# Designed miniproteins, single chains, part 26

Each design is a single chain, and the fold is of that chain. pLDDT is the mean over its residues in the fold that is shown.

## One batch from the design tools (miniprotein)

Design m939
Fold by ESMFold2-Fast:
Structure m939 (fold): chain A 88 residues (1-88)
Amino acid sequence: SNLELAREFVRMVREGVPEEELVRWLQTVAGLSEEQARTVIRMVRELLELGKEEAAIRVAELAFQGNFVAAAIEYAAALIEAELEKKK
């Protein structure tokens, strides 16, 4: 399933798999272009650094479905939430 692949991908990012290996994996397994793969890797890395693991998984899942608009919205919402939380 796209959710299972998204969880596997996020785990690989957390474990520090090199970007070029992640790009090849995303092209082969998820059918993304190189540009799409690099964008998803950047978004997921940023969300993980912010502690937004569930949002990172959701962004990857939506991208693997080809729904890049929904992925971008989920990413933007998570960034806004993290910004609001930093003043706690």
Scores: mean pLDDT 88

Design m940
Fold by ESMFold2-Fast:
Structure m940 (fold): chain A 80 residues (1-80)
Amino acid sequence: AARAEIEKYVAKLRAELDKKMAELISLDPEKGAKFGQIALAALDQTAAQALKMSPEEAKKLLEEFEKEFKEALEEYLKSL
């Protein structure tokens, strides 16, 4: 089902975020943990919105989140 694909995409994004959060915590435990908490909360909100949308729209929303997250991560790393 298309919905199951959306759930798998969210799970992949969460796993990627957990991996990056571990890297950030290794560099700066306090700032890394704060960034990770904000990013996880944003993913949870985006996933909740995606579940209310069509599968096609949900995929686009999650793809947009992934792009924005990568940009925010690069900005965060420059701030260290």
Scores: mean pLDDT 81

Design m941
Fold by ESMFold2-Fast:
Structure m941 (fold): chain A 56 residues (1-56)
Amino acid sequence: MERERAYVEEVKRYIALNDGATVEEAIARVAEREGVSPETVRRRIERYFALQEELE
């Protein structure tokens, strides 16, 4: 949960600071900064939203 949330917040921050940036661009940047693959970041974000929907 915490790690997935951190990735979501970092992606949101990138998009907020870079007007017109796509989610894919934000994911790629976060992946580079965290030293993981873009696929790992995407999976973590998807898991976060799936869990949030279940808990709602």
Scores: mean pLDDT 73

Design m942
Fold by ESMFold2-Fast:
Structure m942 (fold): chain A 69 residues (1-69)
Amino acid sequence: SVEEQIQATIDYVRSLPTVSEEEKREFEEAARRLLELLKDPNASQEEINKALKEVQELVRKIVERERAA
């Protein structure tokens, strides 16, 4: 499920030694907000897309740092 994929991504980011605890918390907050919106029948597609974009931007920053390390 999408929820399982989001949780697996959170767990993966938590396991990365190159990611700071502050960045892990920021990612977890963004990912959990996306997960809550996916469970909310009143959430608009625009809000879901916005939350998804924020998660994608955080993943991009993490990947770029891994490549730089």
Scores: mean pLDDT 79

Design m943
Fold by ESMFold2-Fast:
Structure m943 (fold): chain A 68 residues (1-68)
Amino acid sequence: MIDMQEVHLSLLLMQVSIYKKYPELDLEEAIEVLREAIEQARANPATPEELVEELEKELKEFEEKLKK
């Protein structure tokens, strides 16, 4: 069970990496994927705090870009 959640988080992080480089592809979807990745990362106590902080920073950058 836990392993399945870790796999899901890994897939979300991979998608985040793509959207981080090319946020213009689908800004709304990129924001949703980032939000899901952050929630999954925060729910898993094994996740490094630095990773959560980086994801939250990326989310804010995407949100600001969408507003423009």
Scores: mean pLDDT 69

Design m944
Fold by ESMFold2-Fast:
Structure m944 (fold): chain A 64 residues (1-64)
Amino acid sequence: MEEEIKELERKAEEGDGEATRRLAVIYLSQGDYDKALEYAEKLEELGRTDQARVLKAAAKELQA
């Protein structure tokens, strides 16, 4: 899993929206809501506003 996360992080740094989305979902499932929000914000910057909004809402609700 950590090696998979590092590969996804590298792709996300290159602007890969799918890798960025997967990272947000992975961090949500691990309970790392701060990182999940960070990658959701990066999705918004990449123009995937609807996906980012859903992930941000999920992270905030689960963090509360």
Scores: mean pLDDT 79

Design m945
Fold by ESMFold2-Fast:
Structure m945 (fold): chain A 57 residues (1-57)
Amino acid sequence: SAADLQRRIEELEANIAAGKPIHEIPGFDPELAHEIGLGVDALELGVYKTVLKKLTG
């Protein structure tokens, strides 16, 4: 639902702003895993914002 997307967007924005990735990337060193995790979170955020805009437009 649009409400579920909004909650996920808020969670992703808060964690990205705090520099804390939601997605854990196993098999990499901690610094690289952290950077990749934040990158994945940012991509997910972009997709969800686009979907939410279409649902609420």
Scores: mean pLDDT 80

Design m946
Fold by ESMFold2-Fast:
Structure m946 (fold): chain A 60 residues (1-60)
Amino acid sequence: SLEEVFERLTEGVPEEYHEKLREEFERTVEGFESIGFPRELAIRMAEMIIEGDVEYILKQ
């Protein structure tokens, strides 16, 4: 589920970023679905993007 993926992606991330990252994750999934990607693929694509954002936050 989206919730399970999000929980995994934000493990160890400061709580102050969780709300914004959730909004970005959900919006990104919707964006990929809107251009014709199947939901499972849209979730995987969004996961990769949010992983990059998380790595950037944790390296700062």
Scores: mean pLDDT 82

Design m947
Fold by ESMFold2-Fast:
Structure m947 (fold): chain A 78 residues (1-78)
Amino acid sequence: SELEKKIKEIKEKIEKLKEEVKRLKEELEKLKKEFEKNKSLEVVAKLIAAELRLIGAEREIELLEKKLKELEKELEKL
């Protein structure tokens, strides 16, 4: 089924993004601790970059989860 393939693809994308979010949260915690010790502009730049990436990944997950719910409802009607 084309619908089942699409659901699988979206689930795989969500899983990968959730793994990325977990890694980014761990990186942000490390960068926050590093900033407390040295307060460098380079650390601030890395914090901003990681935070923007985290926001982007979380937004993609939300959009994909909404699409997944719609596709799963279509599959349940079959």
Scores: mean pLDDT 86

Design m948
Fold by ESMFold2-Fast:
Structure m948 (fold): chain A 95 residues (1-95)
Amino acid sequence: GAEERARALLERAEALLDEARALLKKAKKLYEQGKYEEAKKLAEKAIELAKEALALAREALALEPSDKELIIRAIALALRAIGLIIEAELLLKKL
């Protein structure tokens, strides 16, 4: 049903956000090392993954799950994705 589909979408969103966060952390370290081209590529990849995660979280909400925990989780993941996109865009402005 809708709850099983929402849960699967949110699990994918969480995995993408964890990968995006790891890439952004690595991009920041590369930036500190003066490796600007490598930092840019990882930050751009982190933005792509975070945008995919945001789309999945929005899709999960669109299924209108009756479970309030799934709604809260989807909103939290969407906010995490937006925050990561902003952080990565700010890093790109320094490059």
Scores: mean pLDDT 90

Design m949
Fold by ESMFold2-Fast:
Structure m949 (fold): chain A 46 residues (1-46)
Amino acid sequence: ELEKELEEAAKASGVTLEQVRADLEAIGPKAIENERRVREGLPPKP
């Protein structure tokens, strides 16, 4: 389950689950956009 994976990642990194969720929510749209850009032969955004 995704929630379990996020909790494990938080423990491994020494941060809170809330911090991991916030990072995922912030990065999610950029990750999707970069995947699309790479598929189209464009460089990923920073």
Scores: mean pLDDT 69

Design m950
Fold by ESMFold2-Fast:
Structure m950 (fold): chain A 60 residues (1-60)
Amino acid sequence: SDHDAATLGAAAGVIAYLEGRADAEGAARIGQKKARELGASEEGVRQAREDVLRGIAQLE
């Protein structure tokens, strides 16, 4: 589903950040790319970005 694609994309972005592979903006882009690859809509891709940035902010 769009929700599942966005959620998995966001998870990929946050994991990249936690592993030191990307900064916050890079992680957001990874999340968007993964969501899109998993078939997310434009709204789902936007949601994945927002979820990555919110998740990272909550860790700090």
Scores: mean pLDDT 86

Design m951
Fold by ESMFold2-Fast:
Structure m951 (fold): chain A 58 residues (1-58)
Amino acid sequence: MAATEAWLAQSPTERRVLALHGAGRSQAEIAEELGISRATVSRHLRKLAARGLLPAPP
């Protein structure tokens, strides 16, 4: 498992991206909800996938 106590201290944006992705939101929808760029969302998703918190995109 990649989750640790330190995960709670990670960027709030990463937590929101994980929650919204889990709810079935697209990258564009997540970017709009959080007020960030699609590129920033993509970077966060890659980081979360690398930590084993998200499935790798097809």
Scores: mean pLDDT 69

Design m952
Fold by ESMFold2-Fast:
Structure m952 (fold): chain A 68 residues (1-68)
Amino acid sequence: SKEEALEEMVKIILENTDLSEEEARKLAEIALKTKDSDPVGVKLLLMGVSVETASKIAKEIDKILAKL
């Protein structure tokens, strides 16, 4: 479900970054609305997340979106 996908994406972002739950949830919502990890990856980089970590999160988001 979209709700389960949202919570799984929030968890991945929180486990890999120092972002707040509110910030992680906004990023997860963007991924769901766009059906794309790229906008989230770009925002993570702008928020100071490393390229390596942002790429890891984007790949995991793509896997979650592919299950929908």
Scores: mean pLDDT 87

Design m953
Fold by ESMFold2-Fast:
Structure m953 (fold): chain A 59 residues (1-59)
Amino acid sequence: LAAELAREFGLSPAQARAIVTAFEQGALADAAGARVVARALGLPPSVVERAVAWLRSRA
């Protein structure tokens, strides 16, 4: 899952794992959580939001 996410969005393995972990823990359930994770990873919030949509389609 994390490796597929990294390939799909051009993320590092560490960034992809962090997003998957946050998603599984429910930390990405709202826009505020997505913004916090995006800032921590140095990514635009829109990238994290698209990653969450992609994860929901595959979960």
Scores: mean pLDDT 81

Design m954
Fold by ESMFold2-Fast:
Structure m954 (fold): chain A 84 residues (1-84)
Amino acid sequence: EEELKKLKEMLEKDPNNVTALLQLAIYYYEKGEYEKAVELFRKALELDPNNVVALQLLSDVYEKLGKTEEAEKLRKKAEDLINK
């Protein structure tokens, strides 16, 4: 609750705060609000396209939503980045 308020406040001050976007996305993911998590992870990846954590977690969310092809593409990109 307090964590959610803090993260929203951080994003109001800096909408491009990748760390705050990721933490808020993880919060919604843990609550089972997958569509909200997708929007936040996608915004984080728009700002930081090679963020391995965001790629892996967005892949997991897409898998839970039954979007297997999208999940697989993101997982492969994360794996390629880890191996370099």
Scores: mean pLDDT 84

Design m955
Fold by ESMFold2-Fast:
Structure m955 (fold): chain A 97 residues (1-97)
Amino acid sequence: DYLEEAKSALLEGNFEEAIRYAEKAIQEDPNNAEAYYILGLAYMKLGDFEKAVEYFEKAIKLNPNLAEAYRAMADAYEKLGDTEKAQFYREKAESLE
């Protein structure tokens, strides 16, 4: 399972490998919200916050109830210096029970 390989690579700190496996997971299932979320996390770790936002946005569009993606979006916007958007996504994550 490419998604599980991507998660394992992310936990090991192999962020470029996590990206490759997550991209393969998306190739097999383009509606896999979790694979886009993992892509976003890998780009966060690499310091590419703009790409992280793009992938978290895709994850949220595919699964609007993915609370962890909203939290990650808030973290990414905080890194980009957009404190208003960071607050918005933090509150959105808290609203998802």
Scores: mean pLDDT 89

Design m956
Fold by ESMFold2-Fast:
Structure m956 (fold): chain A 67 residues (1-67)
Amino acid sequence: ELSEAAKAFIKLLKEKPKDIEGIKKAYKELIEEQVKFFEEVAGEEMAKALRETLEKELEELLKKLSA
């Protein structure tokens, strides 16, 4: 089951693929949701590693969308 943040992100990519700021915001909300979940169940170290990975993926995505 997809989270509300994940659903919003997918919808935005389909309907407004050139809304770079909106996509960035939606992806950051998705990161915060996933990091919070991992912090609660796997601890702070795993949550930090996940945040770094997802933020790197976001930067790569934004470069592709803005090119």
Scores: mean pLDDT 77

Design m957
Fold by ESMFold2-Fast:
Structure m957 (fold): chain A 85 residues (1-85)
Amino acid sequence: SEYEAALKQFEEARAEALRLMEQARSVSNEKEAMDESIKLYQDGMDALLQQAKDSGTTQAAQDALDRARGLLDAARQSLEEQLAR
């Protein structure tokens, strides 16, 4: 279903963003701040996923996916900035 496909893509985007954030942490001098950011990200993504599931609509799942994709793009940009130093 479109709903299940959107939730799957949400989890894939979340996993990739987390991987990039952990990679950025590995090269950062601000590891404690990065740990806090990663925790906040995970807590926020858990809340978004739960809200989409509670709604049970394809639209809510797609909205959550769109937000996850935006955060993934931000994680990619953050890693590129860390690697450019």
Scores: mean pLDDT 84

Design m958
Fold by ESMFold2-Fast:
Structure m958 (fold): chain A 65 residues (1-65)
Amino acid sequence: MDLTLAMAHIVVGVAKTLGVDAEVREEDGKIVVNITAEDEKQLEIAKETKKIMEKLGVEARIFRK
């Protein structure tokens, strides 16, 4: 298990406890996180999650519902 992958799962778990849907994926051997936001409050949490992921070297994508 890669430490980066473990950290990505921990951060995604925190986002989910705050009511934001997020999932860890692997594309072309790289870790990618997909985050779904339904409102402005969730979008703010999603943006913070993306910043943390980017600092870990993980690509993060925000989707609007």
Scores: mean pLDDT 79

Design m959
Fold by ESMFold2-Fast:
Structure m959 (fold): chain A 73 residues (1-73)
Amino acid sequence: SAMEQAERWLAMIRALIEEARKALEAGDSKTAIRLAEDAIRLAEELKKKFPELKETMEKYIEEARRIIKEAEE
């Protein structure tokens, strides 16, 4: 179902954000930025396909953007 696919995509976005955070903590800023950018791309696509998930996706996008900002410092 569409909801089952959305749940799998949500799990992937969460995993990318978690991996980005771990890369940032390990000092791998390049990997942290790449993973966070991938999470933003997936979250924007999911938000477009499932408008009911907009608020949840915007929270993940904000978290990923914070990782990118922290990695640039």
Scores: mean pLDDT 87

Design m960
Fold by ESMFold2-Fast:
Structure m960 (fold): chain A 74 residues (1-74)
Amino acid sequence: MASDEQRLEAMELLVRALHQRGLLTEEQKERLLALVPDYVDDLEAFFALLSEATGVPRPVLRAMFENILAEVQA
């Protein structure tokens, strides 16, 4: 089971990964990183927000998040 701290770290890493892939501008990255704590209890809303910003489908974002979360938990 992931703690809130581990979920926050994985959410921040996902935003950074999307920026590194050129899917987010620097401004979008900074704004989304600031919003991460507001979405820690609503991951589906977070994925909807990222999907709107990047054009990446929600299931793909969820799979990326789950892979990152597994690394954070290891």
Scores: mean pLDDT 85

Design m961
Fold by ESMFold2-Fast:
Structure m961 (fold): chain A 60 residues (1-60)
Amino acid sequence: SGVEEAFRKRLLEMIRKVSKGEKVPEYEEYWERLREAARKDPGKGVFETIKEAIERYAKE
């Protein structure tokens, strides 16, 4: 599918923009969900959140 690779590259681009002080709403949402999952279960929750993000990217 290549969806995971495309999403990973997109995420890295968003991180670069945020580090420059640019506002990226998509990155904010993704990070919030990842942080929420980490609070509940650091290992399993984080993996589940990443999977959901990839699946949502594929649908969009």
Scores: mean pLDDT 62

Design m962
Fold by ESMFold2-Fast:
Structure m962 (fold): chain A 68 residues (1-68)
Amino acid sequence: MHPLLLTLELATLLNQGYSPLEAVKRLAEKYGVSPETVAEMVLYAAEKLGDPELAEQVRKALEEIRKE
């Protein structure tokens, strides 16, 4: 799955009221990958696009996933 497409779908879920953690987990279930993989791909795309707010939200979600 392309990181940019995952980032666009994550933004859509955030706009629908999902938390960053919930959005990452939902996309992981949709694509049959780990939540950590989704978070890492979106973080990479957000940093390349120069979106520091999204990058920070995804970093926090990744930390929570790693605690579980």
Scores: mean pLDDT 82

Design m963
Fold by ESMFold2-Fast:
Parts: sequence; structure tokens; C-alpha cells
Structure m963 (fold): chain A 69 residues (1-69)
Amino acid sequence: PTEREIREIAKKYGISYTEARAVLTAYLLIKYFGLSDEEIKEELKKLFPQLSDEQIDKAIELAKELIKA
């Protein structure tokens, strides 16, 4: 994902740049790797340790909405 795509997601959902990176990372893990929600959550916690569990759960749900679109 480009910096532009990350900033557009951040603006669309009213979230931080780091949260938007987590959304796009979750999107790629769901779409291309077929990981379970728990596996995605563990990977996001490793990549984005500054995000709370609540922010990570929100990122996964927003990524699922992007998959549907």
C-alpha cells in the first residue's frame, strides 16, 4: 500500500495513520493469505505494538468492510 492509500483510509474512517496501516495490513492478510481473525490479530499486535486491542479489533472489522466493497 502507498502512503496515499493509507492517508485516504485514515481520512475516510477518521482514524490515525498507524490505524490505517493496520487496516490495510489486515486487508492484505485476509484477501491473499486466508488467515483467521485470531491469526490476523496476533500479526497486527506484533507489527503495531503501539495500538490497543480495541484499535486492532476495529482495524480487522474495517478491513472486512473493504473486502466487501
Scores: mean pLDDT 82

Design m964
Fold by ESMFold2-Fast:
Structure m964 (fold): chain A 81 residues (1-81)
Amino acid sequence: SDLEELIEVEKEILAEDPNNVGAWIALGGLYLQLGDYEKAIEYYEKALSLDPNNSKAWENLAKAYEALGDYKKAEEYRKKA
């Protein structure tokens, strides 16, 4: 699938450069699209560990928690974006 191909590309980028914040965010977004919210959260948290001011990572982390039904965490993280 197109999503699986994009995931492979981002994982290859991270194999060469594990500090690539954009690639961690992209992986989070791809897993969010797949409905794998736990993996999406994990990858966004990795991006935020490298760049805690990344508004897109905070926005998407909030979206993942909202999808899991954790509305309190979703609201908290949206305020950080």
Scores: mean pLDDT 87

Design m965
Fold by ESMFold2-Fast:
Structure m965 (fold): chain A 81 residues (1-81)
Amino acid sequence: SLLERVFEKLREWAEAQKAKTSDPAVKEAIDKEEKFFLERVRQVAEDVRAGKISVDQALREALHPNPEINRLVRELLEAIG
């Protein structure tokens, strides 16, 4: 599923970022950011499905620093809306 692809790519990104640092505090921050982003994607997907927000609004609310993850989120939200 598109959601599974978003999850897999986000996991790959987080592991790659953690591999670049030896600082435990930075690794913890990466894990928290990953969890926060995933929860945000889930929430905006539910809001789009419920008709509470537009796909365009959801895309503005679920932005990620990785452009490939942003493209997968766009595909997911467009498939729901």
Scores: mean pLDDT 83

Design m966
Fold by ESMFold2-Fast:
Structure m966 (fold): chain A 101 residues (1-101)
Amino acid sequence: DMDKLIEELLELAEKEGLKEIAELVKKLLNTNDNEEKLKILKEIMLLLADHADRTSLEMRVLVNELLQLLIKDPEELKKLIKEIWEETKEKMDAQRARNQK
């Protein structure tokens, strides 16, 4: 059940004090459109990557299970992972450019 996995992810994010991730997970719970759910999951994955030292293995497993429920085609899943990697790189490069002093 997708909603149960999202609720478990929310509980873990709140317990770890990951407020931004918890807010996105709450938005995911209130979203009915699968395309919008994928967009939110992508944002969650980017934030999990940014907080890798603070994110539990259990949170990563739950995100992976949610992706598998939304994307059953392995090739579509690979495309999404590549897109997340490219956006992570671009976002980090943009942040570095702004923070140069």
Scores: mean pLDDT 75

Design m967
Fold by ESMFold2-Fast:
Structure m967 (fold): chain A 58 residues (1-58)
Amino acid sequence: YVEEGKKAFEEGNYDEAIKYFMKALKENPDDQEVIDLLGLAIAKKKGTPEAIAEAEAR
């Protein structure tokens, strides 16, 4: 799920990325990187400049 979510995120398919990250969190709720990616995917879906800047931050 995490790998599929990351791939969808990179492809710009934020709706699909959110679905995969939600499923990943349900199975592995202590996966902090998934929590962070889910937050970024939701923000990207909203299209805020702040979310885009944070996603580009390494």
Scores: mean pLDDT 73

Design m968
Fold by ESMFold2-Fast:
Structure m968 (fold): chain A 71 residues (1-71)
Amino acid sequence: KKAEEYIKKAEKYEALGERFQARGDTELSKELFRKASEYYEKAADAAKQEGNTELADFYRSKAEEYRKRAE
């Protein structure tokens, strides 16, 4: 349940970041990707607490991806 809530927030910020990147708003898109990364990290932690290490690893790698895109 907690992991699902964090995933929804991360996906929202990811979609907004991609939208603003397409508009040429580079600074704002980077900030939104940073938010997506933060929520994917929270999702990974929640998944790990729920005993799903494979899912936790998946969202941790997504967090790293969006952290790099936020640079």
Scores: mean pLDDT 84

Design m969
Fold by ESMFold2-Fast:
Structure m969 (fold): chain A 60 residues (1-60)
Amino acid sequence: SEKEIIELETKLLVLEIARDSLDFIKERVDPETAAKLEKEAELLDKEIQELKAQIAALKA
């Protein structure tokens, strides 16, 4: 269980870094490309929320 929590927390960290990178890039591209990156951000946000919920359940 502890090993599983660490693995999930590591995956969460990687996804959070990717999400922050998308926000940084969106500020530097054209509006059409920014809109496409926003859709990718929505998918990452969903995965991040699912991982956070799973980690919270394992820690409870």
Scores: mean pLDDT 85

Design m970
Fold by ESMFold2-Fast:
Structure m970 (fold): chain A 60 residues (1-60)
Amino acid sequence: MEEIELLPLPAGETLEVPLASGGSLVVTAQADGFEEFEWPASASEEELFAALREIAARRA
């Protein structure tokens, strides 16, 4: 999937999804409505999309 619809996270909540190459995709929500995304530079497009799909499923 090229576009993944994500629901807002409650302030201070963090979601972490492990990647096959090592490391994790981490999403942190802040009270001002910002979400911070962090992932290792070694992550492939396929790993990133799979992790984003899992985050979307956990928010549903």
Scores: mean pLDDT 68

Design m971
Fold by ESMFold2-Fast:
Structure m971 (fold): chain A 51 residues (1-51)
Amino acid sequence: HMSKEEVIKELKEKYPELPENVIKAIVDATGYDLEKALELAERYLAAQKAS
């Protein structure tokens, strides 16, 4: 499994429009699982674009 810092870095690279505090919350919520974190980040961005 990746470290918390590595998962945060991957999310920042794939979704640079996400605030760092949101990325941290997603990573913490998904237990540092990159696959789940990426899915949650994508859903969060979709919700933001819908608002």
Scores: mean pLDDT 79

Design m972
Fold by ESMFold2-Fast:
Structure m972 (fold): chain A 81 residues (1-81)
Amino acid sequence: SMEKIRKLVEELKKKNPNLTPVEIIGEIADKLPFTVEVVKELKKLGFSIDDIIEYVRRRLAERGLTLTDEQIAELKENLES
């Protein structure tokens, strides 16, 4: 549920106030399926599209993959809806 995401963000910030937005997104994605509904809730909680894109870039880089500027632009457009 969306309430579960809000509580998880609050608990993560309470455990480590020094976590960056990207690190919080990563912790949530490790615990929950990263769906459109989760992304929408993160946006409501004040996470930027740029934070979400940076998380995606880091995850792909861990797998030896890079996003092109065109792919980043398409992903931003999809996340802004």
Scores: mean pLDDT 79

Design m973
Fold by ESMFold2-Fast:
Structure m973 (fold): chain A 60 residues (1-60)
Amino acid sequence: SREEAIRRIVEELGLSRETAERIVDLILEGVSAREIAKRLGISVETARKAKYLVDLAELE
C-alpha cells in the first residue's frame, strides 16, 4: 500500500514523512530514481532504495 511504502521509507532511510510522500508519488508517476534524486536533493542511491521499498510494499 502507499501508506506502507511511506512508513518503510521513513523508518529505513530516515527521511521525513513529507519527503517520503513526495518520493512515493513521483515513483507512481514513473519518474526515474535519478530524476527523483535531482528534484528532491537526495542521493541516487537513496532514491533507488526508496523505489525498492515501494516495490516491497506492493504499491500498485
Scores: mean pLDDT 82

Design m974
Fold by ESMFold2-Fast:
Structure m974 (fold): chain A 97 residues (1-97)
Amino acid sequence: AEEDLRQAEAALEAGRYEEAIAHAERATESPDPELRARALIVRARALEEQGRYEEAIEAAMRAVDYAEESGNRELLLEAIGEVLRAIGAEIDKELGL
């Protein structure tokens, strides 16, 4: 779980978005809501980099739910920021910006 999250973050930083998504999905199998939220944020970022904005928004919204369950306010704000970023990217794409 924590190892899967570290691998997901490393893959995302390296631009290996498919690998980042796969590792993030494994990390979400953890019973820890904080780890699930962090994994879903990585998944949302990787999906956004691939132009998969609708899936990125869905992943980020799920991250908000787990961040709230975790009680980690900083993580909750990060997850909310990711939802807003993904929505903005989708709007920009539709408007040709």
Scores: mean pLDDT 86

Design m975
Fold by ESMFold2-Fast:
Structure m975 (fold): chain A 70 residues (1-70)
Amino acid sequence: VDALADEAAKLSPAEQARVGGALAARALLAAGASREEAEAAVARLLEQARAAGASDEQLAAARAGAEAAL
């Protein structure tokens, strides 16, 4: 089982978004993306999440998590 997913289940929605943002950024870097490519991909994911109904608080937390991982 994914240990990060287990930890995320115990967090608030905003904390889950922060962890998700950090995980997405690290996964992109691990896949060979440059920092600039990872930043652009994270920005696109955040716009998709906004279109899907994510709150401003969740989007801010996800962005902060991704920036900390980059």
Scores: mean pLDDT 76

Design m976
Fold by ESMFold2-Fast:
Structure m976 (fold): chain A 56 residues (1-56)
Amino acid sequence: MLQEGLELIRQGQQLIELARLLASRGAPQSVVDELLEQGQALIDRGQALIDETLAA
């Protein structure tokens, strides 16, 4: 569903923004990297879902 893909991308982008905010505040790089990986995974999943919906 297109809306589900968009929501996953939005959630992923929020995690990436959170990671950048935490990095600016001196959070451990391991925590920042974990959030960036989780955010990117959500974006990738959301994009795949949108691509499937638009290809149909």
Scores: mean pLDDT 83

